Designed miniproteins, single chains, continued (5). Designs and how they scored, part 16

Each design is a single chain, and the fold is of that chain. pLDDT is the mean over its residues in the fold that is shown.

## One batch from the design tools (miniprotein)

Design m16556
Fold by ESMFold2-Fast:
Structure m16556 (fold): chain A 77 residues (1-77)
Amino acid sequence: MISKEELDKAVAIIGAAVLAVTSKDPKVRKLLNEAIDAIAKGDYEKALNLLEQAIKESTDPEDRRFLELLKKLVEKI
């Protein structure tokens, strides 16, 4: 069966994908899609950097809260 690390990875990808389709900010959506690709490749340092950039670029408090949650999920992998 899937390991807990693979489950955390899947949850992070799903969360990032949901935010990528719900966010109104095309810059945030682009960074999230790049972060999803990085997570899928196992490049968690790149994914964390992309999420930090998305947090800094985001002007929506709700997007920022979800991005912070995603960053925390990726840090646990």
Scores: mean pLDDT 80

Design m16557
Fold by ESMFold2-Fast:
Parts: structure tokens; C-alpha cells; sequence
Structure m16557 (fold): chain A 94 residues (1-94)
């Protein structure tokens, strides 16, 4: 249902808030473990997969403006988070 979709999207937004805070703390470090680097690379892949799933949900709920608004917010924030992770990984390799 649309209500179930909204609840799921709100949980994903909450998860993004936590990931953004964790990344902000990591960005203060000059060095991180190889395990953390691998986790960040896997996170980029997971975020790409989530964007593809959100594109499908956007098509499914095209006539529901509340769901579309939450999807667009999520997609924008995921894209920004992905860019920040990629920039951080590039900084660590230099």
C-alpha cells in the first residue's frame, strides 16, 4: 500500500541520517582501516542498487505525490552521500 511505502521510505531516510553522521565523523580522520575502505566501496554499490529500486518505485507511485516527494528526497540525498564517499575514498588514496 501507499501507507506501507511511506513508512518504508521514512525508515530509509532515518537510516540515511545515521549514515551521513557516521561519514561526517570518518571524514575528520586522515587514515582509516582497509576494512572501512572496503565497507565504503560496498556502500557505494548498495546505494547504486537503492537508486535503481527507487526509480522503479517512482514509476509505480507516479500518481501519489506524497510518495513521489519522499522518493525524490531520498534519491537526492543518496546521490549526495555517494559523491561524498567517493571524494573521501579519493582523498585516502592520495
Amino acid sequence: SAEEALEALERLLEDLDELEKQLEELEKLEEVSEETIEELKQLIKALDDELKMLDKLEEKYKDNPEVLEKIKELKERIKELKKRIEAFLEKLEK
Scores: mean pLDDT 86

Design m16558
Fold by ESMFold2-Fast:
Structure m16558 (fold): chain A 56 residues (1-56)
Amino acid sequence: MLEINEQASLESQPEGAAVGAELRAKDPDASAEQRGAALTPVLKKTNEIIDELEKK
């Protein structure tokens, strides 16, 4: 059990976690599998865009 890490994560992302859960409930069509599978390439793509914008 990650008691200390859970508390730290909640402090860092308390509202983010709640909003994420609410959005998932509002969009039943969007499965957790689609979100999970898409997150990895999306995060990489977003970081590449940020780096490109900063360099330009």
Scores: mean pLDDT 55

Design m16559
Fold by ESMFold2-Fast:
Structure m16559 (fold): chain A 81 residues (1-81)
Amino acid sequence: SLVEELEEKVKELLEAARNKDYKKASELLGEMARLALEAGVPESEVERLAHQLLEAIENKDYEKAEEILREFLERVREAAA
């Protein structure tokens, strides 16, 4: 399912961020944004969440990054329902 694919990408993104693989984290974020748009999440909300997530990762605020990733998952679940 779309939600299951997104959950897997969230795990991969957190692993990439911990390993400081920012290129892979950015690529995974792009894929997550695509899935969120396909689920019907508004483009403006996807762009806002993606920007906030990138900022959190760049600032090494992993607690904030996990919070934003949780919001991404919730928005996709709500849109896909």
Scores: mean pLDDT 80

Design m16561
Fold by ESMFold2-Fast:
Order: sequence, then C-alpha cells, then structure tokens
Structure m16561 (fold): chain A 82 residues (1-82)
Amino acid sequence: RREALLAELAALDAELAALGDDLAAGRLDAERLRAVAARAVAVLEELAALYAQQGDEEAAEAFRRAAERVRAQAAAALAAAA
C-alpha cells in the first residue's frame, strides 16, 4: 500500500509539474489541474494517516503540509489562469 501510494504520488508530482509549465505558457487545462490536484491531496492525506499509524509523526506532518501546499498552489494557478 505505502509503496503504491508513493509511486502514485511521484506520477502526480510529474503531472503537476507539466501543468505548471502549461500555466507559464498560457495553456492551463483548469479541469485537469482540479482533478490532478484533488487526487494528489487525497494521496498525500492517506500517506499522512499511514505514517502517523506507523508512529512516524514527522513524515505524517510533512505529507499534511504538502497537501496544504498543493491546495494553495492549485488555487493560485486557477486564479492566475482566470
């Protein structure tokens, strides 16, 4: 489970990076950004819960902060794209 979630997170990070490039080029797909960001947040929150269950509160907190950053960055990108 953890390995699968980490692999999915890596793929979602690559998709978010590509969407960032699209935003910079004036070509952002807002629906795709919403979908990818929502899935990335869900994966990060599940990783946070899993690491907390295993007693790794430092990793759990890092994943919670990453989820908050993804939410904030997606909201800012959507606002910038209008």
Scores: mean pLDDT 82

Design m16562
Fold by ESMFold2-Fast:
Structure m16562 (fold): chain A 68 residues (1-68)
Amino acid sequence: MSAIELLGEGIRAARAGDPEKARELFAKAIALDPSLKPAAEAATRTLLADAPEEVKEAVREGIRKGLE
């Protein structure tokens, strides 16, 4: 599975209201390709704008963990 595919799955998990899965998938995507950070952050602001704060925080945590 490519980093872009993992990011897409993470967005789908977040939209489905699964914060745990979203965090894991975003972390894996960013760890595999850190250049996806701007795209992941943009997706949080646009595609996930209306998502619960718990889900958005899980996505942000995933991005941070992926960069470590």
Scores: mean pLDDT 82

Design m16563
Fold by ESMFold2-Fast:
Structure m16563 (fold): chain A 74 residues (1-74)
Amino acid sequence: SDSFIEAAIKGLEGALKLPMSEEAREHAERALEAVKKGDLETAIEYLEKAIAAASSGGARAALGRALKEVKKAL
């Protein structure tokens, strides 16, 4: 559904405004590119890597919400 893809993009863009490690940021940026291309499986892989690398609870929560929306779009 386009609504879940739009929610995932907005969630990822919001998460990327939060403080996070460079490793988490690189993975989250790759996930955003994958969502925009419709490659949802790749987006999930990079989102899980971004969450694992994220050092702040705020960033992890925001990335986790984006992951949930990507999974709903599958």
Scores: mean pLDDT 85

Design m16564
Fold by ESMFold2-Fast:
Structure m16564 (fold): chain A 90 residues (1-90)
Amino acid sequence: MVEEIYEEILRVLDEAIKKVKNPKAQEYLREAKRALQEAFEAGKPASYITTIVLSLLQKAIEYADEEDKKVIQEAIKRITELGRKAVELE
């Protein structure tokens, strides 16, 4: 179900928040988590939810060093794949 995919995206975001060291990058990752939950509760489509989350992860990259960028880029890759699956299940 679509809900299981969003739960997995939240897990990916939580793991990234734990690994990322830059405070401003962490802030954008927390914003992405909040934005996902709010958009899902508001009944927004998977394409909208995926787009807003990925845009916030891209903002996090702007503040990240090399090691943090690797963590965020891996999260972007996983969330892009999960988002595509969510769209296919709608």
Scores: mean pLDDT 87

Design m16565
Fold by ESMFold2-Fast:
Structure m16565 (fold): chain A 60 residues (1-60)
Amino acid sequence: SARAALVAAQKAKAADPAARQAEFDALRQAFLDLGFDEELAERIAQALLDTELWVTGRLR
């Protein structure tokens, strides 16, 4: 089903922890460069990454 395909695609993206970590690190660094606090930059980067995985899971 379409639902199963979207879930599988999202899991496949999550299954590459090295790529996910690299994206997280890049987002975190970008927010640090904007002058955000380390803890806030980490939380924003994680929220964006989680949102991207969720949005991508809905695309076909």
Scores: mean pLDDT 70

Design m16566
Fold by ESMFold2-Fast:
Formats: C-alpha cells, structure tokens, sequence
Structure m16566 (fold): chain A 96 residues (1-96)
C-alpha cells in the first residue's frame, strides 16, 4: 500500500539520519582508518538515498522528497568534514 511505502521510506531516512548524526558527533576522535571506512560507507548511503529519492518522486510525495533532499545535504556536509579531517591527519603523518 502507498501509506506503507511512505512509512518504510521515512524509517530508512531516520536510520540514515541517526547514523550521520553519530558520525558528526564522533568526528574529532576518529583515526585515519576509521575516516576512510566511513567515507566508503558514505558512497553506499548516497546510492541508497538516490534510490529513495526516485521512489519518493514516483509516489508524488513532496514532503518525503524534501526530507530525502535534506538528508542528502547533511550527508554531503559530513563527507566534506571527513575529507578535511583525513587531509589534516595525513599532513601530520608526513610531518612526523
């Protein structure tokens, strides 16, 4: 049913949001290996969100579409923060 599909999409979005929020909170304590692992996982998350966006468009639900777009923006911000941290950590390693 359409309502059940909308609920499933919302639950998947919430799960991704919670994971991204945890990554943001722990970012200052991550090792370079942990950062690289999270960046690999981000590629998977982006692909999942792109699939959810297409499903939201197919359902014509503007609210869900906006929610997916907002999470995609947050994921992009975390990806940038991870990339900056990795560059800083690698610069320190070359200096040592």
Amino acid sequence: MEEEKIKEIKEKIEKIRAQVDEWRATLPSLTPEQIEARMAELDRIVKELEKLRKEAESLGNTEILKEVQNVLFDVGAVALALAVHLVIDRKEEEKA
Scores: mean pLDDT 77

Design m16567
Fold by ESMFold2-Fast:
Structure m16567 (fold): chain A 74 residues (1-74)
Amino acid sequence: SLVDEFAEIIGMDKLTAESLVSQLTPEQAEEVLEWLRENKEKYSPEALAQRAARIVSLLKEGKTFEEARKEVEG
């Protein structure tokens, strides 16, 4: 499931992963999951989780995935 993949990639507990995924549409959740897979070796687990949470926050504010990604990547 998307929740299980979020938990595995970030190393967070399943309740935290469920909370993040439940805030997103299925399409947004898959976009964030793909970003996590592409960036899991570029950041520490803590930095990866913080950036993922920021992307989720920006998506909730109505930003596009591309806008959110650019903000967290610099």
Scores: mean pLDDT 79

Design m16569
Fold by ESMFold2-Fast:
Structure m16569 (fold): chain A 57 residues (1-57)
Amino acid sequence: TDEVIKEITEGAVTYAKQEGKLELAKEIEKLGKEALEKKMSVEDYLKKLQELYKSYE
């Protein structure tokens, strides 16, 4: 679970930076850290990540 969240966070941050969405990249890094600290499920993490993407579309 931790490795999956780390991998997804790294990919999502890279994507956001490539799109020039620097604030989104910061929020994704913050979400990834929070998910690991709170031992969030992958399902809950993905739901929150999708909410972030929607906010920056």
Scores: mean pLDDT 81

Design m16570
Fold by ESMFold2-Fast:
Structure m16570 (fold): chain A 67 residues (1-67)
Amino acid sequence: EAEELVKKGEEAFKAGDYETAIEHYEKAIELDPENGRALALLGAAYFKLGDDEKAKEYFEKAARVLG
């Protein structure tokens, strides 16, 4: 379930494990490509890793889905 993967990603994100968070969020998006929350959280995780280009890409995708 995409929601369960988002939850696992959020737990990893909260622990500072952004790479594991990205892995869970990517799997959530594979199951539900229009999951705006997973897209936004994936952007946030990339931003925490200093990957500003990927962060921007996923934030823009999240904005299109949510707005």
Scores: mean pLDDT 83

Design m16571
Fold by ESMFold2-Fast:
Structure m16571 (fold): chain A 75 residues (1-75)
Amino acid sequence: MIDPAEIDLALAEMQIAVFENIEKRSGKKLTKEEYEKIIKYAQLALEHARSLGRDDIAAEFEKLLEKYQKKLEEL
């Protein structure tokens, strides 16, 4: 049986990776809406990672969330 939390985590990870790759490739700042989307997906991924007991994944999303929250505040 596929765990819905694992599917949701994987989808959130893919969405975050898309925006991170856009930012890295362009060298340009993302829009406020794009940073807000990353933050929302990072929060969702963090909740799912914690529910699954995946501490390493949770720690990565905590760092990502802090990074993008700071970027959003600087806009």
Scores: mean pLDDT 76

Design m16572
Fold by ESMFold2-Fast:
Structure m16572 (fold): chain A 85 residues (1-85)
Amino acid sequence: SSAKINQLMTVFILEVSKLLPDMSTEKKMALSRDFEATLLEAVKNNESQEEMLAKLGELLRKYGIPDEVIEQLLEIFAKKLAELS
């Protein structure tokens, strides 16, 4: 639902700001747009949580984010996704 997507995106943007404070505003905005697009595509295709998280992890790697930070972001995101299920 739109409300669930909005809550997930709010949590993601907040955590990116906390964990990646040195990332430029322009790069954070681009990442947020790509993350939302990936999330919306996964929802449209009825993808599993595992498939969705795998695609999101790949996206974060393409942005040059360290694996340790990717693991933290995906853990926080997966927890929020489970709460909204």
Scores: mean pLDDT 84

Design m16573
Fold by ESMFold2-Fast:
Structure m16573 (fold): chain A 59 residues (1-59)
Amino acid sequence: AADQAAVDAVKAHAEWLKERGEKELAINTLRTAASVFEHQGRTDAAAALRKYAEELEKE
């Protein structure tokens, strides 16, 4: 529950950056947040954000 809310918040921010034409910054934000979550032991949250960053890179 808490991890899902955190993941959703980071994704929403990345989508907002992408809408403004800041795709590279959006991807970097997702990767940075994933690294922070991994360091906190929140492995599922980190994996979700890395997957989303990969999806954005393919666009």
Scores: mean pLDDT 82

Design m16574
Fold by ESMFold2-Fast:
Structure m16574 (fold): chain A 86 residues (1-86)
Amino acid sequence: PDYLGEALELALRGDGWEEAEELVRRTLELMERNGAKTEGQRAVVERLRRDGLRGLLEMLLDEALAASPVPGPLVRHLEALLARLA
């Protein structure tokens, strides 16, 4: 299942913060149990272990800012969510 996608969707709605955190935790447990086999998977595991849901949102914000064109509404929404988590 796409637990990170579900966590992101819940966070973007501003509802289910606890459910989003649980989905991030579940993904971390599954990735650690199965062994992160790619550099991308290892980077995700390390970020989620350190920063949880905040780390997921920061990774998405970084990717959104690197996009061309930059998705302004998504960037603004992610910045607001990150401010709420601070």
Scores: mean pLDDT 73

Design m16575
Fold by ESMFold2-Fast:
Structure m16575 (fold): chain A 74 residues (1-74)
Amino acid sequence: HMEEKEKALKEIRDLIRKLVEEGVPRSDIYRKAAEYAREKGLEEVAELFEKAANGDPQSVAEIARLIKELEEKE
C-alpha cells in the first residue's frame, strides 16, 4: 500500500534528522537509513542509500531531493 510506503519514508526522514542532531557521520547515517529501508521492504530506497554511503554523488542528490519533498508535505 502507498500509505505504508509514505509512513516508512517519513520514519526514515525522522531517523536521519535524529542522527544528524547526534553528530553521526553522513556515511553512517546513510547506512542506517538503508538498513531501515530494507526492514520496511523498500529495496529501491535501500539501494539508493547504500550508493550514497559509498559516495555516489547522484544518489546523494536524489536522497536530498526525496527528503526535501517529504519536508514540504509535512
Scores: mean pLDDT 77

Design m16576
Fold by ESMFold2-Fast:
Structure m16576 (fold): chain A 75 residues (1-75)
Amino acid sequence: SMKEEEEQVLKLLDLAIRHLLEAIKKGFVSVEEAKKGMDVLFDELIAQAKRKGNTSLVELIEEKREEFLKLLEEL
C-alpha cells in the first residue's frame, strides 16, 4: 500500500540522516559533502514518489529535507 511505502521511505531517510550526523560529528564527512549526498537522495526519492503518483510521500520527503537542514544548522 502507499502508506507502507511511505513508512519504509521515511524509515530509510531517518536512518540515513542519523548516520550522516554521526559521521559529521566524528569528522568522517563534512557538512557540505553530507548536503550534496542527501540532495541526490532526496531528489531521486521525490522523483520516484511522483512517478508512482504518491503526492503525500512527496510532501513527507520534502518535510524530511527541511528537518535535515535544520539539524545541520544545530551542529
Scores: mean pLDDT 86

Design m16577
Fold by ESMFold2-Fast:
Structure m16577 (fold): chain A 92 residues (1-92)
Amino acid sequence: MVAETLRAVAELARRLAEAAAAGDERRTAVLLSALGILLAALSIEGADELAERLRPLLRAAGNAADAGDGAAAAEAARELARLAEELARELA
């Protein structure tokens, strides 16, 4: 169900925020990749509009992490988690 995928996005985005804030580059990279796969799954399941709303926040987190800005990456990840939770709640 799309709502379950959105809850998974929110959970992984919270973990991404923790990893980025801690400066854990390996965990940050793994979580960014996992989130990309979940957004692709949303598109495949017909929820492309939801994936398009979440993708800019994931891109912002990835760009910040690539620039070495863990604080900005964590902030973008927190916004991603909040939006994913909101979207999941709207589908309940």
Scores: mean pLDDT 87

Design m16578
Fold by ESMFold2-Fast:
Structure m16578 (fold): chain A 67 residues (1-67)
Amino acid sequence: SELEEKIERLAEGAVLGREDNLLEAGRPPLSEEERRELIERYKERIREAYELNKKLYPEVATVGPTK
């Protein structure tokens, strides 16, 4: 479950960063449900990207779109 653990960390980090930006902009933070949904979505995206990048580029996987 090393990959799973890493994916979870990356997803949580991405959501935290997004939430921090929202707070900085004075916007309402993500709800608990939105946070969970984003984490799950990021985990799926990261898992796919990480596995593919690991095969092609064993350096690091990038997070999905946040712009």
Scores: mean pLDDT 69

Design m16579
Fold by ESMFold2-Fast:
Structure m16579 (fold): chain A 86 residues (1-86)
Amino acid sequence: MEEARELVRKGNEILKKDPSDLDSAIKLYEEAIRLDPRYAEAWYNLGLVYDKKGDKKLAKSLYLEAARLAEEQGDEELAEKARKLA
């Protein structure tokens, strides 16, 4: 849980320093999902990165999973954000 959140934070920091370093961010977000598969923000952020890479099909699937998990957890704001991008 805390480790997964820290991995997402690191991925976000990498993208702030170098927005083109998508592969490093992907690795960190995928590891966060492995540690906490219910961490909706990790699914959402992974979707954003694949969207930037042009993989619209994969991004949509990731956004839908983020929305589903956010809804289950009562995070209506994240669920709505993810649904709009899917």
Scores: mean pLDDT 87

Design m16580
Fold by ESMFold2-Fast:
Structure m16580 (fold): chain A 75 residues (1-75)
Amino acid sequence: SEVEKDLNLVQEFYNFASELIEKLKAGEISEEEALEQLEAKLKELLSTVTDPELKETLRLLADETKKAIQEIAES
């Protein structure tokens, strides 16, 4: 199912973002490294996706993750 594939892709990106946040909180990566890795993963996923609604969902998740990264870095 296309819907199941889309949900799996969103879940993969969510899991990736969550791992970045955990690494940042643990001091394993910098804010700059976290943002760079997030943008690279978003770009990779967007290059494989043609559905505009899925692209928007991934962008919104990336924007919320960027905000969280910045808030953590500011303490």
Scores: mean pLDDT 84

Design m16581
Fold by ESMFold2-Fast:
Structure m16581 (fold): chain A 65 residues (1-65)
Amino acid sequence: MKKVVVVYADSEEAAKKAEEIAKEKFPDAEIIRLQGVSVEEAKEIARFLREKLGYDVRFLDASHL
């Protein structure tokens, strides 16, 4: 099963920090960075990828970093 981490960030610095954390915690996962969208939209995209493709999708909200 393919592993994907969807990273939501309000800023470029937060996105970069979250990507580094995601790479360290989930080295086999593909990272998809979402910026300039709402948190709800980002969550819907993550759920769509899981439901449509059957992948193991994790959502990381970087706005709290």
Scores: mean pLDDT 77

Design m16582
Fold by ESMFold2-Fast:
Structure m16582 (fold): chain A 57 residues (1-57)
Amino acid sequence: DLLEAAERLLEAVERGDAEAAREELERMGVDTTGLSDEEILEKARERAEELLKTLAA
């Protein structure tokens, strides 16, 4: 479910939990290799926004 995925990503970002954000991104097929914790959290935020935008369309 795209909504559940977006909610989990946003929750990880709000908590500053880069490990949880990395796990969700990897579950979605995103390659997180070589990214810092800050880059992971930013990528998770962007991905959550993309998913929410898709659901709103």
Scores: mean pLDDT 80

Design m16583
Fold by ESMFold2-Fast:
Structure m16583 (fold): chain A 59 residues (1-59)
Amino acid sequence: DLEKLRETIEKLKDKVSERELKAYVMHEINGLSYKEIAEALGISQATVSRYIKRVKELA
């Protein structure tokens, strides 16, 4: 649901870091795996998981 995703992103911009939001968007919009996101952002897969969990808790 693109409309719901857009509304979620707008609400989250003020509540999460840009890096956390990027990880969430890469997963939800681009369908990237945690491994692919970790490689793209230069972080561990555990950090990607934590970022996505953080964003989902606030969504």
Scores: mean pLDDT 79

Design m16584
Fold by ESMFold2-Fast:
Structure m16584 (fold): chain A 72 residues (1-72)
Amino acid sequence: TQRENMQQAALKGVNAGLQALDQGKSVQEAQQIAQQTVTDTGRQLGLSPDQIQRAQQAVSTSIQSEGDRLKK
């Protein structure tokens, strides 16, 4: 389903971004890696541009929150 495909794209994006943060990359770099992963996975799964954008937004927010949490 579209929901399952969006969740798969978002999970892959979050995992890629979290791995980047774990390796000491900046929040901005981790967000870029996560967004690119969402875009690539979403396109392969046939997600619409709107769905990819929503998944990118959710993933970027998650990476920002985790980066802010790690700074404290």
Scores: mean pLDDT 83

Design m16585
Fold by ESMFold2-Fast:
Structure m16585 (fold): chain A 72 residues (1-72)
Amino acid sequence: SSMKGKELAEKFLKDLEEATQYLLENPDEELRKKFIEQLKKQLELAKKLKEVQPYLKEIEEKVKEAIEILEK
Protein backbone atom coordinates (compact mmCIF):
# COMPACT_ATOMS: atom_id res chain seq x y z
CA SER A 1 0.00 0.00 0.00
CA SER A 2 1.25 3.49 -0.94
CA MET A 3 -0.17 5.12 2.23
CA LYS A 4 3.16 6.83 3.05
CA GLY A 5 3.39 7.99 -0.58
CA LYS A 6 -0.11 9.48 -0.37
CA GLU A 7 0.78 11.41 2.82
CA LEU A 8 3.97 12.77 1.20
CA ALA A 9 2.05 13.75 -1.95
CA GLU A 10 -0.68 15.53 0.08
CA LYS A 11 1.99 17.44 2.05
CA PHE A 12 3.77 18.40 -1.19
CA LEU A 13 0.52 19.69 -2.74
CA LYS A 14 -0.33 21.71 0.39
CA ASP A 15 3.20 23.20 0.55
CA LEU A 16 2.99 24.03 -3.19
CA GLU A 17 -0.36 25.83 -2.73
CA GLU A 18 0.86 27.76 0.33
CA ALA A 19 4.17 28.79 -1.33
CA THR A 20 2.36 29.87 -4.53
CA GLN A 21 -0.17 31.92 -2.52
CA TYR A 22 2.64 33.52 -0.48
CA LEU A 23 4.49 34.63 -3.64
CA LEU A 24 1.27 36.05 -5.13
CA GLU A 25 0.64 38.10 -1.94
CA ASN A 26 4.35 38.98 -1.43
CA PRO A 27 5.86 39.57 -4.90
CA ASP A 28 9.62 38.85 -5.00
CA GLU A 29 11.06 38.43 -8.50
CA GLU A 30 14.22 36.56 -7.38
CA LEU A 31 12.30 34.06 -5.20
CA ARG A 32 9.65 33.67 -7.93
CA LYS A 33 12.30 32.78 -10.56
CA LYS A 34 14.02 30.28 -8.21
CA PHE A 35 10.66 28.70 -7.29
CA ILE A 36 9.67 28.37 -10.99
CA GLU A 37 13.05 26.71 -11.78
CA GLN A 38 12.55 24.25 -8.88
CA LEU A 39 8.98 23.44 -10.04
CA LYS A 40 10.16 22.81 -13.63
CA LYS A 41 12.78 20.33 -12.36
CA GLN A 42 10.17 18.61 -10.17
CA LEU A 43 7.75 18.44 -13.14
CA GLU A 44 10.37 16.69 -15.32
CA LEU A 45 11.09 14.18 -12.52
CA ALA A 46 7.35 13.52 -12.07
CA LYS A 47 6.97 12.83 -15.82
CA LYS A 48 9.79 10.24 -15.70
CA LEU A 49 8.31 8.55 -12.58
CA LYS A 50 4.85 8.45 -14.23
CA GLU A 51 6.35 6.56 -17.22
CA VAL A 52 7.89 3.89 -14.90
CA GLN A 53 4.87 3.65 -12.51
CA PRO A 54 2.79 1.16 -14.63
CA TYR A 55 5.73 -1.34 -14.53
CA LEU A 56 6.59 -1.14 -10.80
CA LYS A 57 4.40 -4.13 -9.79
CA GLU A 58 5.83 -6.32 -12.58
CA ILE A 59 9.38 -5.27 -11.63
CA GLU A 60 8.72 -6.24 -7.97
CA GLU A 61 7.20 -9.61 -8.93
CA LYS A 62 10.05 -10.49 -11.35
CA VAL A 63 12.73 -9.55 -8.78
CA LYS A 64 10.99 -11.70 -6.13
CA GLU A 65 10.84 -14.66 -8.57
CA ALA A 66 14.56 -14.30 -9.35
CA ILE A 67 15.43 -14.27 -5.61
CA GLU A 68 13.34 -17.43 -4.98
CA ILE A 69 15.06 -19.29 -7.86
CA LEU A 70 18.58 -18.23 -6.79
CA GLU A 71 18.07 -19.06 -3.05
CA LYS A 72 17.48 -22.75 -3.89
Scores: mean pLDDT 78

Design m16586
Fold by ESMFold2-Fast:
Order: structure tokens, then C-alpha cells, then sequence
Structure m16586 (fold): chain A 63 residues (1-63)
């Protein structure tokens, strides 16, 4: 989970949002309670213009 999360953060910082989304999803597949991955997945999806999906992940991060 942590390794996928860290890679996702680096990819997002480089503007590689689709690749970042894949790594954040991989982190959540290992640890669905990793709240930081839910929030970062939302940020990356919003950057891709996928606002409805992003809002769902932000709501889950807050729960």
C-alpha cells in the first residue's frame, strides 16, 4: 500500500495523473482504510476532468 501511494504522489507531482490514479487504486486494493489514498485519488481524478468520480472519493476519504 505505502509503496504504491508514494509512487502515485510522485507521478501526480509530475502531471502523470492517469498513472497516479492506477497506483492510488493499487494502494487501496491492499488497504481500503488508507484515507490519504482516497483523497489523493480524488485530486488526480479532478485533474483529469473526472469530477463526479473525484467527488465520490473525497466523500469516502472524509468518512
Amino acid sequence: AEAHFQEGVLLRAEGRYEEAVRHFRAALAEDPDYALAWDNLGVALRALGRDEEADAYFARAAA
Scores: mean pLDDT 78

Design m16587
Fold by ESMFold2-Fast:
Structure m16587 (fold): chain A 116 residues (1-116)
Amino acid sequence: SVTLTESGGGTFKEGSSVTLSAKVSGTDFSKSNISWWREREGELLRFVASITSDGKKYYSPEVEGRATISVDVSKQTAYLNLSNLKVEDTAVYYWVVTTEDGVLVMGEGTKVTVEA
């Protein structure tokens, strides 16, 4: 019943920025915890950033200072802005919603490729 629509992927130049967006339907977005995770080739899924239902934000040390997570409750959309892109930011990025009742829903993934 919860649907996630991700966008903003593609190929980017090193040193540029990207904004990934994810829209949710079928749940109360304002009562959900939202996180971004990424999977690099040959690596495990790793935490990137989160925002809790009470508005607290958390960032992985790998992206701290370069990442900003935000939400637009009226549009039911979360955003991850990642600046000063590195080749190592090349990954599939997954949006994860944890609902008020503890159900976890993961998006299909958005590929980001960073070229030197």
Scores: mean pLDDT 85

Design m16588
Fold by ESMFold2-Fast:
Structure m16588 (fold): chain A 67 residues (1-67)
Amino acid sequence: SEKVREGLEYVGEAAENILDREKTEELLRKAVRLFAEAGNKGLLRAIAEFAREIGLEEVAEEAEKAI
């Protein structure tokens, strides 16, 4: 899926910018929207766990709501 590919690119960019909390949050939110549009529940669960591990609780909750 094109949306999955684009979402994974945002996740990769977030990982490269992990020390920039605002940028990481913005990029992960973009990935959540794309994975939700693609209906990929597995990637939504994965992004929720990743966001929670790095302390981005709001992003984790958004991903979980999209499942």
Scores: mean pLDDT 86

Design m16589
Fold by ESMFold2-Fast:
Structure m16589 (fold): chain A 82 residues (1-82)
Amino acid sequence: SELEEELRRVIEEIRKAKSLEELRELVERALELAREAGLDEFELDIAEGLILIAIGVAKITGDPEFAREMAVKVLEKLLELL
């Protein structure tokens, strides 16, 4: 579907995100696309929670790669459910 293709494009942008701010904005867009594609709100809430925790850890540790890898992994799993 068009929404699944757009979600795949956003995941690729997340892989290249240069800052935690850019990562957060891309994650918000990806979750909105998954919601529009009909993914369950419970699964979306868990995915958002996991990614926000990873972003928080990245801010404390100074490791943005940890947050980026977690966001990609979680969002790819959401894509598999569509």
Scores: mean pLDDT 86

Design m16591
Fold by ESMFold2-Fast:
Structure m16591 (fold): chain A 68 residues (1-68)
Amino acid sequence: SLKELAKPFIDEGIISEDADLTDPEVIREIIGKYLVKKKASNETIAKFARRLKAGEDPVKLLEEAKKL
């Protein structure tokens, strides 16, 4: 579930326990914060931002970000 997927980010203080995980903008913020924490390149951050803007599934993008 989205809550299970987000649990590591909540435990690490990246997002609030009260965050609305059904809101795509909340998932976008999680992805952005996670990429910054992983010290991803500006090119990688821009790639994920473009994919989110293009309407790709935020949950799938979050799973990909976790694998970096």
Scores: mean pLDDT 73

Design m16592
Fold by ESMFold2-Fast:
Structure m16592 (fold): chain A 92 residues (1-92)
Amino acid sequence: GSESAAILVDTADEARRLGAEATISLEGDNVVLTVRGADAQTRQILEDAARQLEALGAKATVTQEGDALVLTVGGLTPESMIGLVLRDIGDQ
């Protein structure tokens, strides 16, 4: 379903509410949520999102790349990925 897309958008919005900068992008077959200026609370939100995505059958990992937290999600359909990017742009 499209529930994985909703979790990603909601996670980006929560990170932004905590004062972080959050962006969603497509990298090949994966959706990547990059969060800059993340604190411990923002990290917990990304880790919780990854667990929820894995429970729904997606492949989700949280990594640190410098000062950024990166949530990488695989196993989504191209249609869900496109809808997610369009929704994120529309919420700005």
Scores: mean pLDDT 75

